# Designed miniproteins, single chains, continued (5), part 44

Each design is a single chain, and the fold is of that chain. pLDDT is the mean over its residues in the fold that is shown.

## One batch from the design tools (miniprotein)

Design m17512
Fold by ESMFold2-Fast:
Structure m17512 (fold): chain A 65 residues (1-65)
Amino acid sequence: DAALLRELIMKDTGLSEAEIDELAAMIRAGASREEIVARLMERHGFSREEAEGVVDGLLALVAAE
């Protein structure tokens, strides 16, 4: 369920719905895992380990939508 997965990502990461939508749009546009990890670290302040976990959630969300 994409809606439940979105809620879980928001709760676990503190990202807003708009921030998740932007990151999901990058993935749909063909951005690599590495590019999304870099964006999460540079603009959202995640560590590499945290960013890797967030990317896994975002990839699952995009696959479910």
Scores: mean pLDDT 82

Design m17513
Fold by ESMFold2-Fast:
Structure m17513 (fold): chain A 90 residues (1-90)
Amino acid sequence: MYSKEEIEKEINEAMRLITLSVAKFDPKAVQTVIDALKENNYDVEKAKENIPESVPGAKELLDLVAKVLELQGKEATGENILKELEEALK
């Protein structure tokens, strides 16, 4: 009954809600990713390498937000990831 496009839209909405839920329960991981992006001129690969192993889930959160942006047809740039994370902290 649902088209492939409708299923993909529902998955994208679910992934966005998961990202917001993680930010609500682990604001330290969100802040760590934000700081890493800002300190590395919004270079996603460099930010990921500079995220401390002592903050569990921070690297996974970066990957999750990038994947959600890609599934929404948006470019997974450091600036776009930062915007989504800052909105999640509100």
Scores: mean pLDDT 73

Design m17514
Fold by ESMFold2-Fast:
Structure m17514 (fold): chain A 62 residues (1-62)
Amino acid sequence: SLEEDRRGLRDMAVQLSKVYSRDETIDILRTLAGQLSPERRRLLEEMVRAMEDGVPAEDIPV
């Protein structure tokens, strides 16, 4: 489901943010977006936009 996909992508972003800087995490997620289906790519791009606007990965709504 879209909700499960959003949760999975958010959880990935949270895990990455524990070991990488915000900008490094965003770059990794942008690279991953190119390998996803169009639907999942849109979800990931929405999350990246929120992170660029200063929203912590853990606070991204699912």
Scores: mean pLDDT 83

Design m17515
Fold by ESMFold2-Fast:
Structure m17515 (fold): chain A 56 residues (1-56)
Amino acid sequence: MPDLVERVRKLLEGSESGVLSVADIASTLGVSQETVLGAIQRLKSEGLISQRIQVI
């Protein structure tokens, strides 16, 4: 889902604190944690975010 993937990317890029949990992203977007993990995996596979991005 390209729209969801873009929203996850923007949340990761906008986090000045560097600490975003899968639960926080899921709650913000109104989706399951499984869906968020899939979007993050997609972004990493496409090279749109660093493999070093840590999500807790």
Scores: mean pLDDT 70

Design m17516
Fold by ESMFold2-Fast:
Structure m17516 (fold): chain A 61 residues (1-61)
Amino acid sequence: IDWKELILEFIESGLLPDDASDEEIRFMAKVYNIPESLYDEIIEYVRSRKIKPATQGKSYS
C-alpha cells in the first residue's frame, strides 16, 4: 500500500505518537518494507502532519 496512507493511518489511530522519535518512524518504515531512501521523506511528512517542531520533546496536556 501507499506509505503515505500508512503514515496517516498510524497518526489517526495513535500508533505513531505525537512526539515520536526519528528512530521510531524509521523502525515503522522498516517493518512495512518501505525503501530506506524514503526514510527522511517519511520523517518530514510525519513532522509536517502531526508533530509541531520543538527542541524539547516534553509534552503535558
Scores: mean pLDDT 68

Design m17517
Fold by ESMFold2-Fast:
Structure m17517 (fold): chain A 74 residues (1-74)
Amino acid sequence: ADEELQKSIEEIVNNPEAVLAEIRAQRASISDPDSREVADRLLEVLEKEGGSKEALEKLIAELREKRAKKAAAA
């Protein structure tokens, strides 16, 4: 397990509103479409699920699968 990833999940769970506000602010400056997609998906989860650890872990699993499929299709 990635320690960095687990720490990030804990930070989001502890302060979901602060993280949501930060991502919204940063969203306007994201030029990379892949990073923009990740930001949009994270915002969607935070807005609907309120920073649930289970929802964040599910999102990470979905993003990993999508990235693997994109790499296989390229």
Scores: mean pLDDT 71

Design m17518
Fold by ESMFold2-Fast:
Structure m17518 (fold): chain A 71 residues (1-71)
Amino acid sequence: MVILKATVPKRPGVLEELRAFVEKHGGRILEVQERGDEIEVYVLVPKEALDELRAFVESLGGSLEVIAEVP
């Protein structure tokens, strides 16, 4: 599994959409931080979900960063 930081624009329902996508792919949300016009969401996902999550976050106008690998 990998820990990722997703930074997405703050809009109604974006956190719920991101949570649903992450959970659908066998992951979970670890932490949420509001940063003005953006939210930073730390997620734990299987490595296999990384490319799909990246595409999803980019579709929301956001960016994705790999923080750590977990055994």
Scores: mean pLDDT 84

Design m17519
Fold by ESMFold2-Fast:
Structure m17519 (fold): chain A 59 residues (1-59)
Amino acid sequence: DEKKKAEEALREHLKEQGLDPSGLSPEEQAHLLYYLGSDMPLEVLQLSPEAKAKVLSRL
C-alpha cells in the first residue's frame, strides 16, 4: 500500500518545516502542507471543523 510511503513523506516534509506531525492523520498532514504552499486542490482537503482547527493550531 502506497499509503505508508505517502505518510512517511508527509511527516518528513512537516519536520523540515519545523512542524510536529505527531497526532495528525494523513488528511490533516496533507491539509497542513497545503497551508505551507503545496499545490493540492482545495476540493480534496475537506476536513471536519475539528480536524481543520487541529491543523491550524500546528501552524
Scores: mean pLDDT 67

Design m17520
Fold by ESMFold2-Fast:
Structure m17520 (fold): chain A 108 residues (1-108)
Amino acid sequence: SEIKKLLDEVKELVDRLQAAIDAGAPVETVLGLLREIKKKLEEIRKLSTDPELQAEIDYTISLVDELIEVLRHAAETHDPATVRRIARAFVDFLKSRIDELKALYDAS
C-alpha cells in the first residue's frame, strides 16, 4: 500500500527529527525535516479516500505548521537549551499522532 509506505516514511522522518534535535542540529535543519514531514502527509491526504483518515491527517498537518511557527518564534526569543526543550515536547506529541494515524489506517 502506497499510504502505508508513506506513513512508514513519515515515522522515519519523525525519528530523524528527534535525533537531529537531540544532537543540537541548527533550527534550519529541524525546520527542513518538519517541511518534509508535511509534504509526505499532504501526499497521504491526496491518496486517502477515507474521511476519518483525511480529517486526522489534516489535523496532523496543522500541528506540524504550528510547530514550525513555534520553533521559528522560539529561535528568535529564547536560548538554544530552551528551544531544544520546546522542540522535544512537540516531537513527542507528533510521534504519538503518527502512531495513531498508523493504527487508524491498520484498523480500516
Scores: mean pLDDT 82

Design m17521
Fold by ESMFold2-Fast:
Structure m17521 (fold): chain A 94 residues (1-94)
Amino acid sequence: SELEKLLSELIKRIEELIDRLVERGFDASKVAAVIAEALGFDPEVVQEILNSDDSEALELLKKGIRDWTEKLVKEQGEEAAKKRLEELIASLAG
């Protein structure tokens, strides 16, 4: 579906952003935690990401983004979720 394509594209762009910031000397787990907090993840999940190693932090963030998207679809519908994903992708591309 278009929603699945947008979700995959968002995750890819977030991974690319994290990789670029890590190359510039930022910690992957810290960057992932900041992204999770900005998306409104539960504070306990943000703290778990922050305390994880780099690979664990990325996997937790990816899972959280999928769960967050499913919640948006359930609460606001698929079209609203697609628009929100498109806005986030555009923000990461510029």
Scores: mean pLDDT 84

Design m17522
Fold by ESMFold2-Fast:
Structure m17522 (fold): chain A 100 residues (1-100)
Amino acid sequence: SEKNKLLQEAAALEQRIAEIYRSEKDFGGALEEELHAATLEKMIELNVSYEELKERAKELLDELKREKERVEKSDLPEEKRQEILALIDEVESIYKKLIE
């Protein structure tokens, strides 16, 4: 399923973001991103429909906006903040592709 492939790619990106937070000992940020990845994996497991995904997509995009605000306000080194923001932009691109 193309839908499940895109959700899996988004989950993998969220796990990469979590790993960056964890490597910098921001365990709160790591946990938050791990929970987002788990949510996407659960959506794959339940095989949510495109209709259900579109209804949730706005909420997921709003969560990404809050994630961007958190990383910008974080004590992470600038290079790590930029790396996370780039990964969030990739997740946003996937979400937008899923709702088209």
Scores: mean pLDDT 85

Design m17523
Fold by ESMFold2-Fast:
Structure m17523 (fold): chain A 87 residues (1-87)
Amino acid sequence: MSSELASKITAAAIEAVAASFYVDPELGEKLLKAVLEGIRAVDEGNYDEAIKKFEEAIKLARESPHPDADRVVEIFEEAKKLLEKEK
């Protein structure tokens, strides 16, 4: 994992946690779980699983009624693109 990828994944996780507390708590918990499972997969070198987990996080964020949900989606889509380059 590159330093750039690690930084982007960390930023995505921070934004997801922040969004979780301002959205729906149950939806936020699901979003956080998907992000944490994605980060674990990155640490294990399983980039395909990490991409799938971030796709789940993107789907959950898109279902959010929070006005900043689109920003969370953009951050995870960028993290996913970086993971696809590390293949």
Scores: mean pLDDT 70

Design m17524
Fold by ESMFold2-Fast:
Structure m17524 (fold): chain A 90 residues (1-90)
Amino acid sequence: AKPKSFDELLEEYVKKINELEDKFQEAVDAKDVEAARAALEQIRKLTEEFVKKALELYPDDEEVKERVEALKEIVEKRIKEGEEQVKKVE
């Protein structure tokens, strides 16, 4: 059997990230700072795991490498924005 394609891994990652983003928003709406920060930390860890797995499965694919590097920058920016949002509801 072929390993999961990069697009299949990305689809699974996006689904999980959307679930964590929903949890983050619910925590912010409830003013639950600890739950909101926990959701951001889970988003960071899930992104790190996705990047590691993608590079492990596609070590010689420069397009995959560029796509995961761009994704890391987008997610890190989103986490910083989320931390600022949490500070406003403390």
Scores: mean pLDDT 83

Design m17525
Fold by ESMFold2-Fast:
Structure m17525 (fold): chain A 67 residues (1-67)
Amino acid sequence: DVEALRQRVFDIAYRILLEAGVPEEEARRFAEQIADRSAQLVRDGRLTPEQALQFAEDAARLKAKEA
């Protein structure tokens, strides 16, 4: 279920961004972008669900450094 995966990716990314001190509204926006990208990569067969979760962590950590 790509929808359930998208929600899980969002939750992981959002938590990482908030813990890094990114403002709540910006963290939510970035988490949505990461979740959308992860879901798209899984739909395209480019990532497995497990790889999408790892991608979410990596992308959120990278985004936190840029903020």
Scores: mean pLDDT 83

Design m17526
Fold by ESMFold2-Fast:
Structure m17526 (fold): chain A 100 residues (1-100)
Amino acid sequence: KVEEIEKALLEAVQKGDVETVNELLKRYLDEGVEKGIYLFGRTEFDAYDLDFLRVVAGFLAARKGDPEVIERIKKFLESHGVKYELTLNDLFLGAIAGSK
């Protein structure tokens, strides 16, 4: 379920588990976005979803994660009227989020 994916993603980011983050983010994009279900089962995309996706994208980029997953995040944000480009701040926040 999408709500379970969000919790598991936060735990994987905290642990620095790049492979689990890649897999769970793919599931969030495939199972949530296409069904109009966002974080916590919401049907509307909001600022929390934007900040969450930026942190996760930064985490993956800082740890040489899957660039296709990062591109999917970018396309998702652009589909909601948000022009996204990975910034140094996104990389910094992602690096911190995955630190012990």
Scores: mean pLDDT 63

Design m17527
Fold by ESMFold2-Fast:
Structure m17527 (fold): chain A 66 residues (1-66)
Amino acid sequence: EKEEEAKKLALEGYKKALEADKLSEDLGALERAATAFEARALLKPEYKPEAEEARAAAEEARKALA
């Protein structure tokens, strides 16, 4: 009974750890994308909305990891 519950919790914990690792990897990609869009927005203001959206996505991922 309790042993089966402990195994299930351990498996769920492992899956959550994998999700955290994926979020950390995704954050790196989002930070790079946000920086690229921000650089483009400096040259072409029409790219500003995309730059803001990419930055917001990176911040959300950072908050999820914190």
Scores: mean pLDDT 72

Design m17528
Fold by ESMFold2-Fast:
Structure m17528 (fold): chain A 60 residues (1-60)
Amino acid sequence: MTPEELRRQTGEKFRQLQQEMQDLYQQARASTPEEGARLMREAMKLGEEMHDLLEETRRS
């Protein structure tokens, strides 16, 4: 994989996670309290994955 492709793939993956996290937050806001709590936990997990991905990219 070329450095350009690696950077592009990492960026695309980051964008996908960002979008999914936003969608989960929007759904959580519109949902019942119980469903919202579940969706909020899912969004937090995606946020951690995004953070890990960003940190690995910066270190690499």
Scores: mean pLDDT 77

Design m17529
Fold by ESMFold2-Fast:
Structure m17529 (fold): chain A 96 residues (1-96)
Amino acid sequence: KEKYEELALKYAEEAVALAIAGGEEEKIREAAEKALKYAEKAGLDVEKLREEARKALEEAGIPEEKREVAELVAAALKAGLEIKKKKAEEEEKKKE
């Protein structure tokens, strides 16, 4: 349980960092795909995250040729944020 959340978060952060730094598209895609794979193993609805990311990119007017990688990165970012929120809630509960 915990190891899948940790791996999903690690690869989500890597994908976002590579995208911000202007890294190679293939490396960004690989990191984002790994983040989503482990997020699914951690119990997140990856299909829903991808659909929400796609809608956000369409509304933002992102060109079709850039949407594939941008969708993966946006979905990975959303997955990472959900995992961080869940870990923070579990950590506060354990302190009690």
Scores: mean pLDDT 77

Design m17530
Fold by ESMFold2-Fast:
Structure m17530 (fold): chain A 60 residues (1-60)
Amino acid sequence: SKEEQIRALRAGIAAAERSGSAVPVLIALQEIDPALAARLAGAPLEEVIRTARELLERLE
C-alpha cells in the first residue's frame, strides 16, 4: 500500500543516514520502483538519499 511504501522509504532513509550505506534505501526502492533502484545502483549515498526523499514527497 502507499502507507507501507512511505513507511519503508522513511525507515530506509533513516537507516542509510545512521549507517552511511545506501543499501537500506535501495532495498526499499526495489519494492516501490525497481527501475529507479537499478538506476541508482552504485550511485553516491547523497544522490540515493536525495532521490528517495524526492520520491517520498511525491508519494505524500
Scores: mean pLDDT 83

Design m17531
Fold by ESMFold2-Fast:
Structure m17531 (fold): chain A 99 residues (1-99)
Amino acid sequence: AVPKEKEDEVLEKYVETVKGLVEAAKLVEENPEEVAKEEGVEKEVILKTLEELKPQIEELEKLLKKYEELKKESEEKAKEFLREELPKLQKKLAERAKK
């Protein structure tokens, strides 16, 4: 079991990381040429990477949307949702990361 204080910090850090990933994906979708130029790669490579990651990004985006909706109603409900869904999502992402 994780101490409540440390649990809150871990949840907040995770939400911030997920938001960053979703925002990065949106930037690639909106301005793939600019992102490709900044990263020093071909536009085709950036778009192909986005397509390969799209199912994961959609799951993360759905998780964030639900979290933000719950947070507006109750921070406690939002945290409870994350505590339940994070272990499942982490396991799913770890399995998918296996080549």
Scores: mean pLDDT 73

Design m17532
Fold by ESMFold2-Fast:
Structure m17532 (fold): chain A 77 residues (1-77)
Amino acid sequence: DEIAERRARLGKEYAEKAKKMTPEQKYELHLEGIRDTIDFRLEEAKRNGDQAAIDEVERDRKSLPEIEKEIKENYKK
């Protein structure tokens, strides 16, 4: 479907960008990819009217600060 194709395309684009990036830039790109994935999941759930899926994505969004912290530590050398 369009969302899955878009996620695959962005994943390839992120990989190409990462080849030319500093650790700090890679960290920001990784966070952008996670946020984009959540946005795609939310858009799909809303289009389908799937309230359970919407609630699941919203829970994942609340976990973003912890995920961002872990990713940052992994890129910190």
Scores: mean pLDDT 74

Design m17533
Fold by ESMFold2-Fast:
Structure m17533 (fold): chain A 68 residues (1-68)
Amino acid sequence: SIEQIREEILSRSTDIIRFLKKQGVPKDKILEVVNRIVLDEAERAGLTPEQKEELLKEVNRKVEQIYS
């Protein structure tokens, strides 16, 4: 389902964000890398532009939470 796909992308993205932060990668570079990965995965999964935008918002929110 689309919900499972979104959850899997969000979960993997969260792990990538945490990994890159531990490696000392700056927040702006993490945002660049993670947004690219998320867009590529969402495109391959056949998400609509609206669904991609909402997923990106959730991923960007995760970056903010991890850096809070």
Scores: mean pLDDT 86

Design m17534
Fold by ESMFold2-Fast:
Structure m17534 (fold): chain A 87 residues (1-87)
Amino acid sequence: SEKVKKEAELLIKQAKATVELMDRAIERYRAGQISRETLERLIRVAEKVIEQMRKVIEKTDDPELKAKMEQSIAEVEEAIARARELL
């Protein structure tokens, strides 16, 4: 469905922005510029993006779209893992 495809494209873009935000937050946390509580909050935001993406995957039978979303989920999960190693 066109609606599901547009929702997926928006979430893929949001996931990329979330990874960039997390990587910046990790650098700032290592530099002592943000609190543990701020980093934990950003991890929760990233987890919400993964939850939303998994819901969209359930709505589509398009293997290419599923593969793109699963790749984006993996990138966000890796960013979360990097952040959690610091906590």
Scores: mean pLDDT 90

Design m17535
Fold by ESMFold2-Fast:
Structure m17535 (fold): chain A 57 residues (1-57)
Amino acid sequence: MVKLELVDPFTAKDLETGEVGRILPLSKDKVLVQLENGDVYLATRTEKLGVFEGEKL
């Protein structure tokens, strides 16, 4: 499980690696994130603003 931070409405960043990627919002609490390396995550909103926890698909 990875932590992803929204940089802007279309860009997310992996907080451990700094890897960036595109987001596709699915709902108010869930997004899909595709990192530049091709990895795809289903990510769920956390209590910290703009931070999501991602599960690798």
Scores: mean pLDDT 80

Design m17536
Fold by ESMFold2-Fast:
Structure m17536 (fold): chain A 61 residues (1-61)
Amino acid sequence: NLDSIIDRLLQSALAAGVPLQVLLDELQHQLSLLQKLGPQYQERIDALQAAIDRIQALIQK
């Protein structure tokens, strides 16, 4: 599921020192795709938005 994939992506990227901007770009792409699929994905959209907000806060340091 997407939550599991996002959690693994975040964990892997943080552990590997992947640039946060790369993670942000990927999550924003996934968010755009889910928004096009419609309101049945609202829970996943909210989860992705929360992840994006967390990463943006880290980048703005």
Scores: mean pLDDT 74

Design m17537
Fold by ESMFold2-Fast:
Structure m17537 (fold): chain A 92 residues (1-92)
Amino acid sequence: MKLEDAIEHLKKGQEAFKEGRYEEAVEHYRKAIELMEKLGKPLPEAYANLAEVYLKLGRFDEAVEALGRAKLIDPTNPKIVELIKKLGEALK
């Protein structure tokens, strides 16, 4: 597997998200994460992006899980902190 394949899926996920194609964004971000995990490279941004898409879909359990993984890898990342706040607001 190639790093370029993971980056291609990350870009496709970002495009799908911008276009409101949230289920396609989930598929691409999950593939990017799978490829990066196989390469032994943590990818907290992909988990954070996946959590944001799950929030848009109202899939809060999956959003919590993805955000938890992102926080474990990079707890001080500003995007992760922002998404934790958004998740807290969505769950009240």
Scores: mean pLDDT 80

Design m17538
Fold by ESMFold2-Fast:
Order: sequence, then C-alpha cells, then structure tokens
Structure m17538 (fold): chain A 83 residues (1-83)
Amino acid sequence: KAVEVVHLSTKEVEAEKGKDVTVDIDVPEGTYRVHVSLINEKNQVVASKVVETDGKAGTLTVTFKNIPETGTYLLLSLNESIE
C-alpha cells in the first residue's frame, strides 16, 4: 500500500515592499504536492500556495506577488510524496 512521505525545507528570502518574490524549490522524484508558505519577521504567514506536481524530479519556481513590507522572510516548503 502507498505511504505518504513529507519533506520539509526552509530558506530565508529578502523581499521589497510592492515587488514580487520568485523562489526556486527543489522537488524530489515522487513528489505530487508542494505546500509553500511565506512567513514574515513577526511569524505571520503573508502568502501561501499549494502546487500539484507530476512526480518528476525538478525545480519548481514559485512567485509571490505584491509583498506587503520590505524585510527578510522565511520560506517554508512541504513536499508530499507517495511510495
């Protein structure tokens, strides 16, 4: 029977107010869904996306538009895979 495996990664990104932030996320083979959250310095989630993938290894490019404040943000990504 298929089992769900979750991989968590984090990185810091610098963003400017009113600009878009584009980040590349490494996706391992077998990943079918990626949850991405952008967290500000006050530990508030300012943006989130869920992206379905085709199970192929690669790089997923995610863009967050219209950043509310200039600063350092924490990018959290959760990869869901089936094995």
Scores: mean pLDDT 76

Design m17539
Fold by ESMFold2-Fast:
Structure m17539 (fold): chain A 99 residues (1-99)
Amino acid sequence: GPRIDLRTAPDEVAIEAIREILEELGLDDLANDEEAVRGLLALLVNVYESMPEDASVEEFAERLERGLRLSLPANNIKLSDEEIRELAERLAERFYPEK
C-alpha cells in the first residue's frame, strides 16, 4: 500500500495498515489483537517523534526493531528474531516520512 504520514493520517488508517502488514507476514493472531495493534501504533509514533530529521529508513527500521524487542516480550508476545526484524523493516517502509 501507499506510504502513510503519521503526522497527518487518522489513527484508524495507520491501524489498518499495521493490520495489513501483520497479515502479510502471517502474524494473523497479532493482527486480530486490538491492544497489540494499538501498542504497535504507539511504538511507531514514539520512534518517529524521537528520530533525527535526517534519519534514513534503515535507521527508522533499526530503532523500531529495538523497540519491538523490548515491548513485545513485556506484553507476552513471542516472535522470533527474524519475525521482529521483518516486521520492523515492513513498518519502516510503510511509515517512513517523505523528505
Scores: mean pLDDT 81

Design m17540
Fold by ESMFold2-Fast:
Order: sequence, then structure tokens, then C-alpha cells
Structure m17540 (fold): chain A 109 residues (1-109)
Amino acid sequence: MNKAQEIVREAMRPYIEALTEALKEEIRRQTAANDEEFAARKASMTPADVEEARKRIEENLAELAELLGIPEEVLREAFAPDLEALPDEDYLALELYLQQLVDTLRRVK
């Protein structure tokens, strides 16, 4: 098991119940608002859009690390296997997922 992933799991432990409730509400809002627009954007991604999504992923990882009180390098290592295996079209999905996680943590803290 990756030590970085274990550290992230432990850092998240105090927030799991609050995150679960907040994420349920957020998933409900996202489902109501943007499935078609997201699908259209994903299908039409250019290399510039992939690079922008990658930049936003880095920004969200930095913010998430600060919110969890762990080093950015540990969080990046925890997500490195996912990032290395990710198809270009799925970078947008990861960007939005991490943004949602950051916004949820800000709300419950």
C-alpha cells in the first residue's frame, strides 16, 4: 500500500462524516445542473484544454494539502498513479472532482 495514500486517508478521517453529507448534497446539485454541458466539453477538449485542466489539478492539490494539513508532495504522490494512467479526456473530470473536494472541505471547516 502506498504510504502517501495512507497519510491522506488519516488526514481525511476527522472529516469523513461531514464530507459524506456535504458530498451527497453537492452530487445532487451537480446532477441537476451540468451533465450535458460537461459531456459536450469533454468530447471537444483540445490540447490547450488538457494543459489548463492539468494546471487546475495542481492548484486544487495544493489547496487540498493546505486544508488537510499535509505536505503538497505527499498528496501529489498519493494521486500520481491516477494522473499517470489518466486519458487526456478524463483530466477535466479529475479537475472538477478535486475542485468539488476542496470546496466541500472549505465549507465543513
Scores: mean pLDDT 69

Design m17541
Fold by ESMFold2-Fast:
Structure m17541 (fold): chain A 93 residues (1-93)
Amino acid sequence: MSVEEKAKALIELNYADPETPSLLRVAKTYIENNYDLAATAKELGISKSTVSRKIAEIKKVVGGDEDFEEAVKLAYELPIEEGIELLKEAVLK
């Protein structure tokens, strides 16, 4: 329940911000690189400070480090239908 709500909040943040598609990509890559800022920055072609900033923004949404990995994984793995639903809601406004 709580982690799923955090994952949905991440998807909303990802959709609402023009820069946000890279937030989930940055977080996923960061987890896959075992929390290595330098490796993540190199793979994505961005600075370590940008990785750190994007990760900090995600942690604010999920309420800290405890649920970070689970919320990011759920948000990234949500069915495409849920992503389309959020897209429709944002476009209709």
Scores: mean pLDDT 67

Design m17542
Fold by ESMFold2-Fast:
Structure m17542 (fold): chain A 84 residues (1-84)
Amino acid sequence: MVGDILRIKAVTPDGSMGTLVVEVTAASADGRTAIGVVKETTIPGFNVQDTVGIGGPDEPLAVGADVGITSMDTGTHAGGRIVG
């Protein structure tokens, strides 16, 4: 939901692994996609304050959901899972 903080463990296509902490600023009506702002990152190509698109779960964005994440500022993509 809007205002939620999502902790995501993710990997880029080149194999860089890390964690993203994202604050949700907008969510789709079906809850399957969101726009957020990066609060913390350990993944190259994602920067603090990047705007990110999150999507790909068959369920609403919740702990355990598999997600794709894209920085709208850098174009960097990662696949991961919401862990908190």
Scores: mean pLDDT 78

Design m17543
Fold by ESMFold2-Fast:
Structure m17543 (fold): chain A 59 residues (1-59)
Amino acid sequence: SARVDALVAALERDTSSLHALLREAAGLDPAEQEAFLRRASRVVGASLEDLRAEFERVA
């Protein structure tokens, strides 16, 4: 989705924005949230499980 692509592009530009982008992803549909988390995990080098846990903490 264009929304997921934009969030991933922003994260690739500045990985320190991860928490802000996770909060922004909270406004996405569940399928788009999952798509973002999968792609974000590859960008930051974290496991998908760890990133889901972080998302639940900040959302």
Scores: mean pLDDT 85

Design m17544
Fold by ESMFold2-Fast:
Structure m17544 (fold): chain A 61 residues (1-61)
Amino acid sequence: SPLARVLALLDADGDGVIGEEELQRLNEAGFKFTEEEKKALLGRSPTDPRVVRLLQRRLAA
């Protein structure tokens, strides 16, 4: 699923924290996040329910 692919990209370094490098990989893969979405994602776990909900909404568009 697209969500599973995005989650894999967000946890690519295995540290359990979303960093700028992971967001850059998503940008290179064609995902365009707003400034608010990037702020909501940075420093959170890829498994955080708030992160998952944001990604679900983004991928539904």
Scores: mean pLDDT 73

Design m17545
Fold by ESMFold2-Fast:
Structure m17545 (fold): chain A 107 residues (1-107)
Amino acid sequence: MSKEELIRRMVELFAEAFGIELEVGEDESPLEMFNKLVQLLIQKHPEPEVLSDEEARAVTAALREAVDAARNGSAEEVLAVMRRILETFSLGQALAILVEVVHELLS
């Protein structure tokens, strides 16, 4: 799987998980789809979350696992980690992890 295809599949996974109908243009890139998803999620949940120290550690551990999978693992491993993150964390927390994973894939 290409990095672009992996980004597309993660965007689709998040859109499905949060009930977002993502309008895709005929020539829209995976990065444009990702930016559209982020804007729609921010519009639905604009209030910032305040995390406890325990919650912040849990998010940091999940972020490290997801970034490590993006750097050293397979596309299937990244998708599996992101599915677990969507089941475990809030929308804001899961979105923050997705942003860092996409940045790692583009670096």
Scores: mean pLDDT 78

Design m17546
Fold by ESMFold2-Fast:
Structure m17546 (fold): chain A 91 residues (1-91)
Amino acid sequence: MDIDSFYASLTPEQRKRLEEETKKILEEMKPKAEEAYKKVKSEEERKKAALELWEEIEPKILELFKKIGAPEEVIKAYEEAREKGKKKLAE
């Protein structure tokens, strides 16, 4: 099961919970993101700030997926997608 299939399999209640918890994570991260990006003066600093925020957000989203009952294969697919994203940011 991939991430898209997992999202499609969610009940309306599970989807609403996922959306609400995701919003909460993003709201908690917003002050850190704003502070990090205020200090950015170069492309390299922007990439570093993005990677640091990514590494902090990633565990929170992973725990959310586990909390709503995501299968191990969905968790692994998410981790693989994040790893590829980090690689692109490092370019």
Scores: mean pLDDT 75

Design m17547
Fold by ESMFold2-Fast:
Structure m17547 (fold): chain A 76 residues (1-76)
Amino acid sequence: RDLIIEFLQAIGAGDEERVKELIEKLRERGDDKTAEKMERLLKLSKESSKAVEEGDHEKAQKLTGEIAKLVGELLS
C-alpha cells in the first residue's frame, strides 16, 4: 500500500527518478507484473505532466483518472 501511495505522490510531483527507482526495486525482487503496471503509470504520468505544462488541464485530469483506475487494480 505505502509503495503505491508513494508512487502516486511521485507521479503528481513529476519525480520521474523516484518512479524509476521503485520500478527497478520491484523487478529486482521478481515482481515483474507490478513493475509492468508501474511502467504504464509512469507513461501516463509523463503525459499528464506535459498536459499541465501545455495548459491542457482537462487532459491532465483525464490522465489522473486512468492512473487511479490502474492503482485500483493493483490494490485488488
Scores: mean pLDDT 75

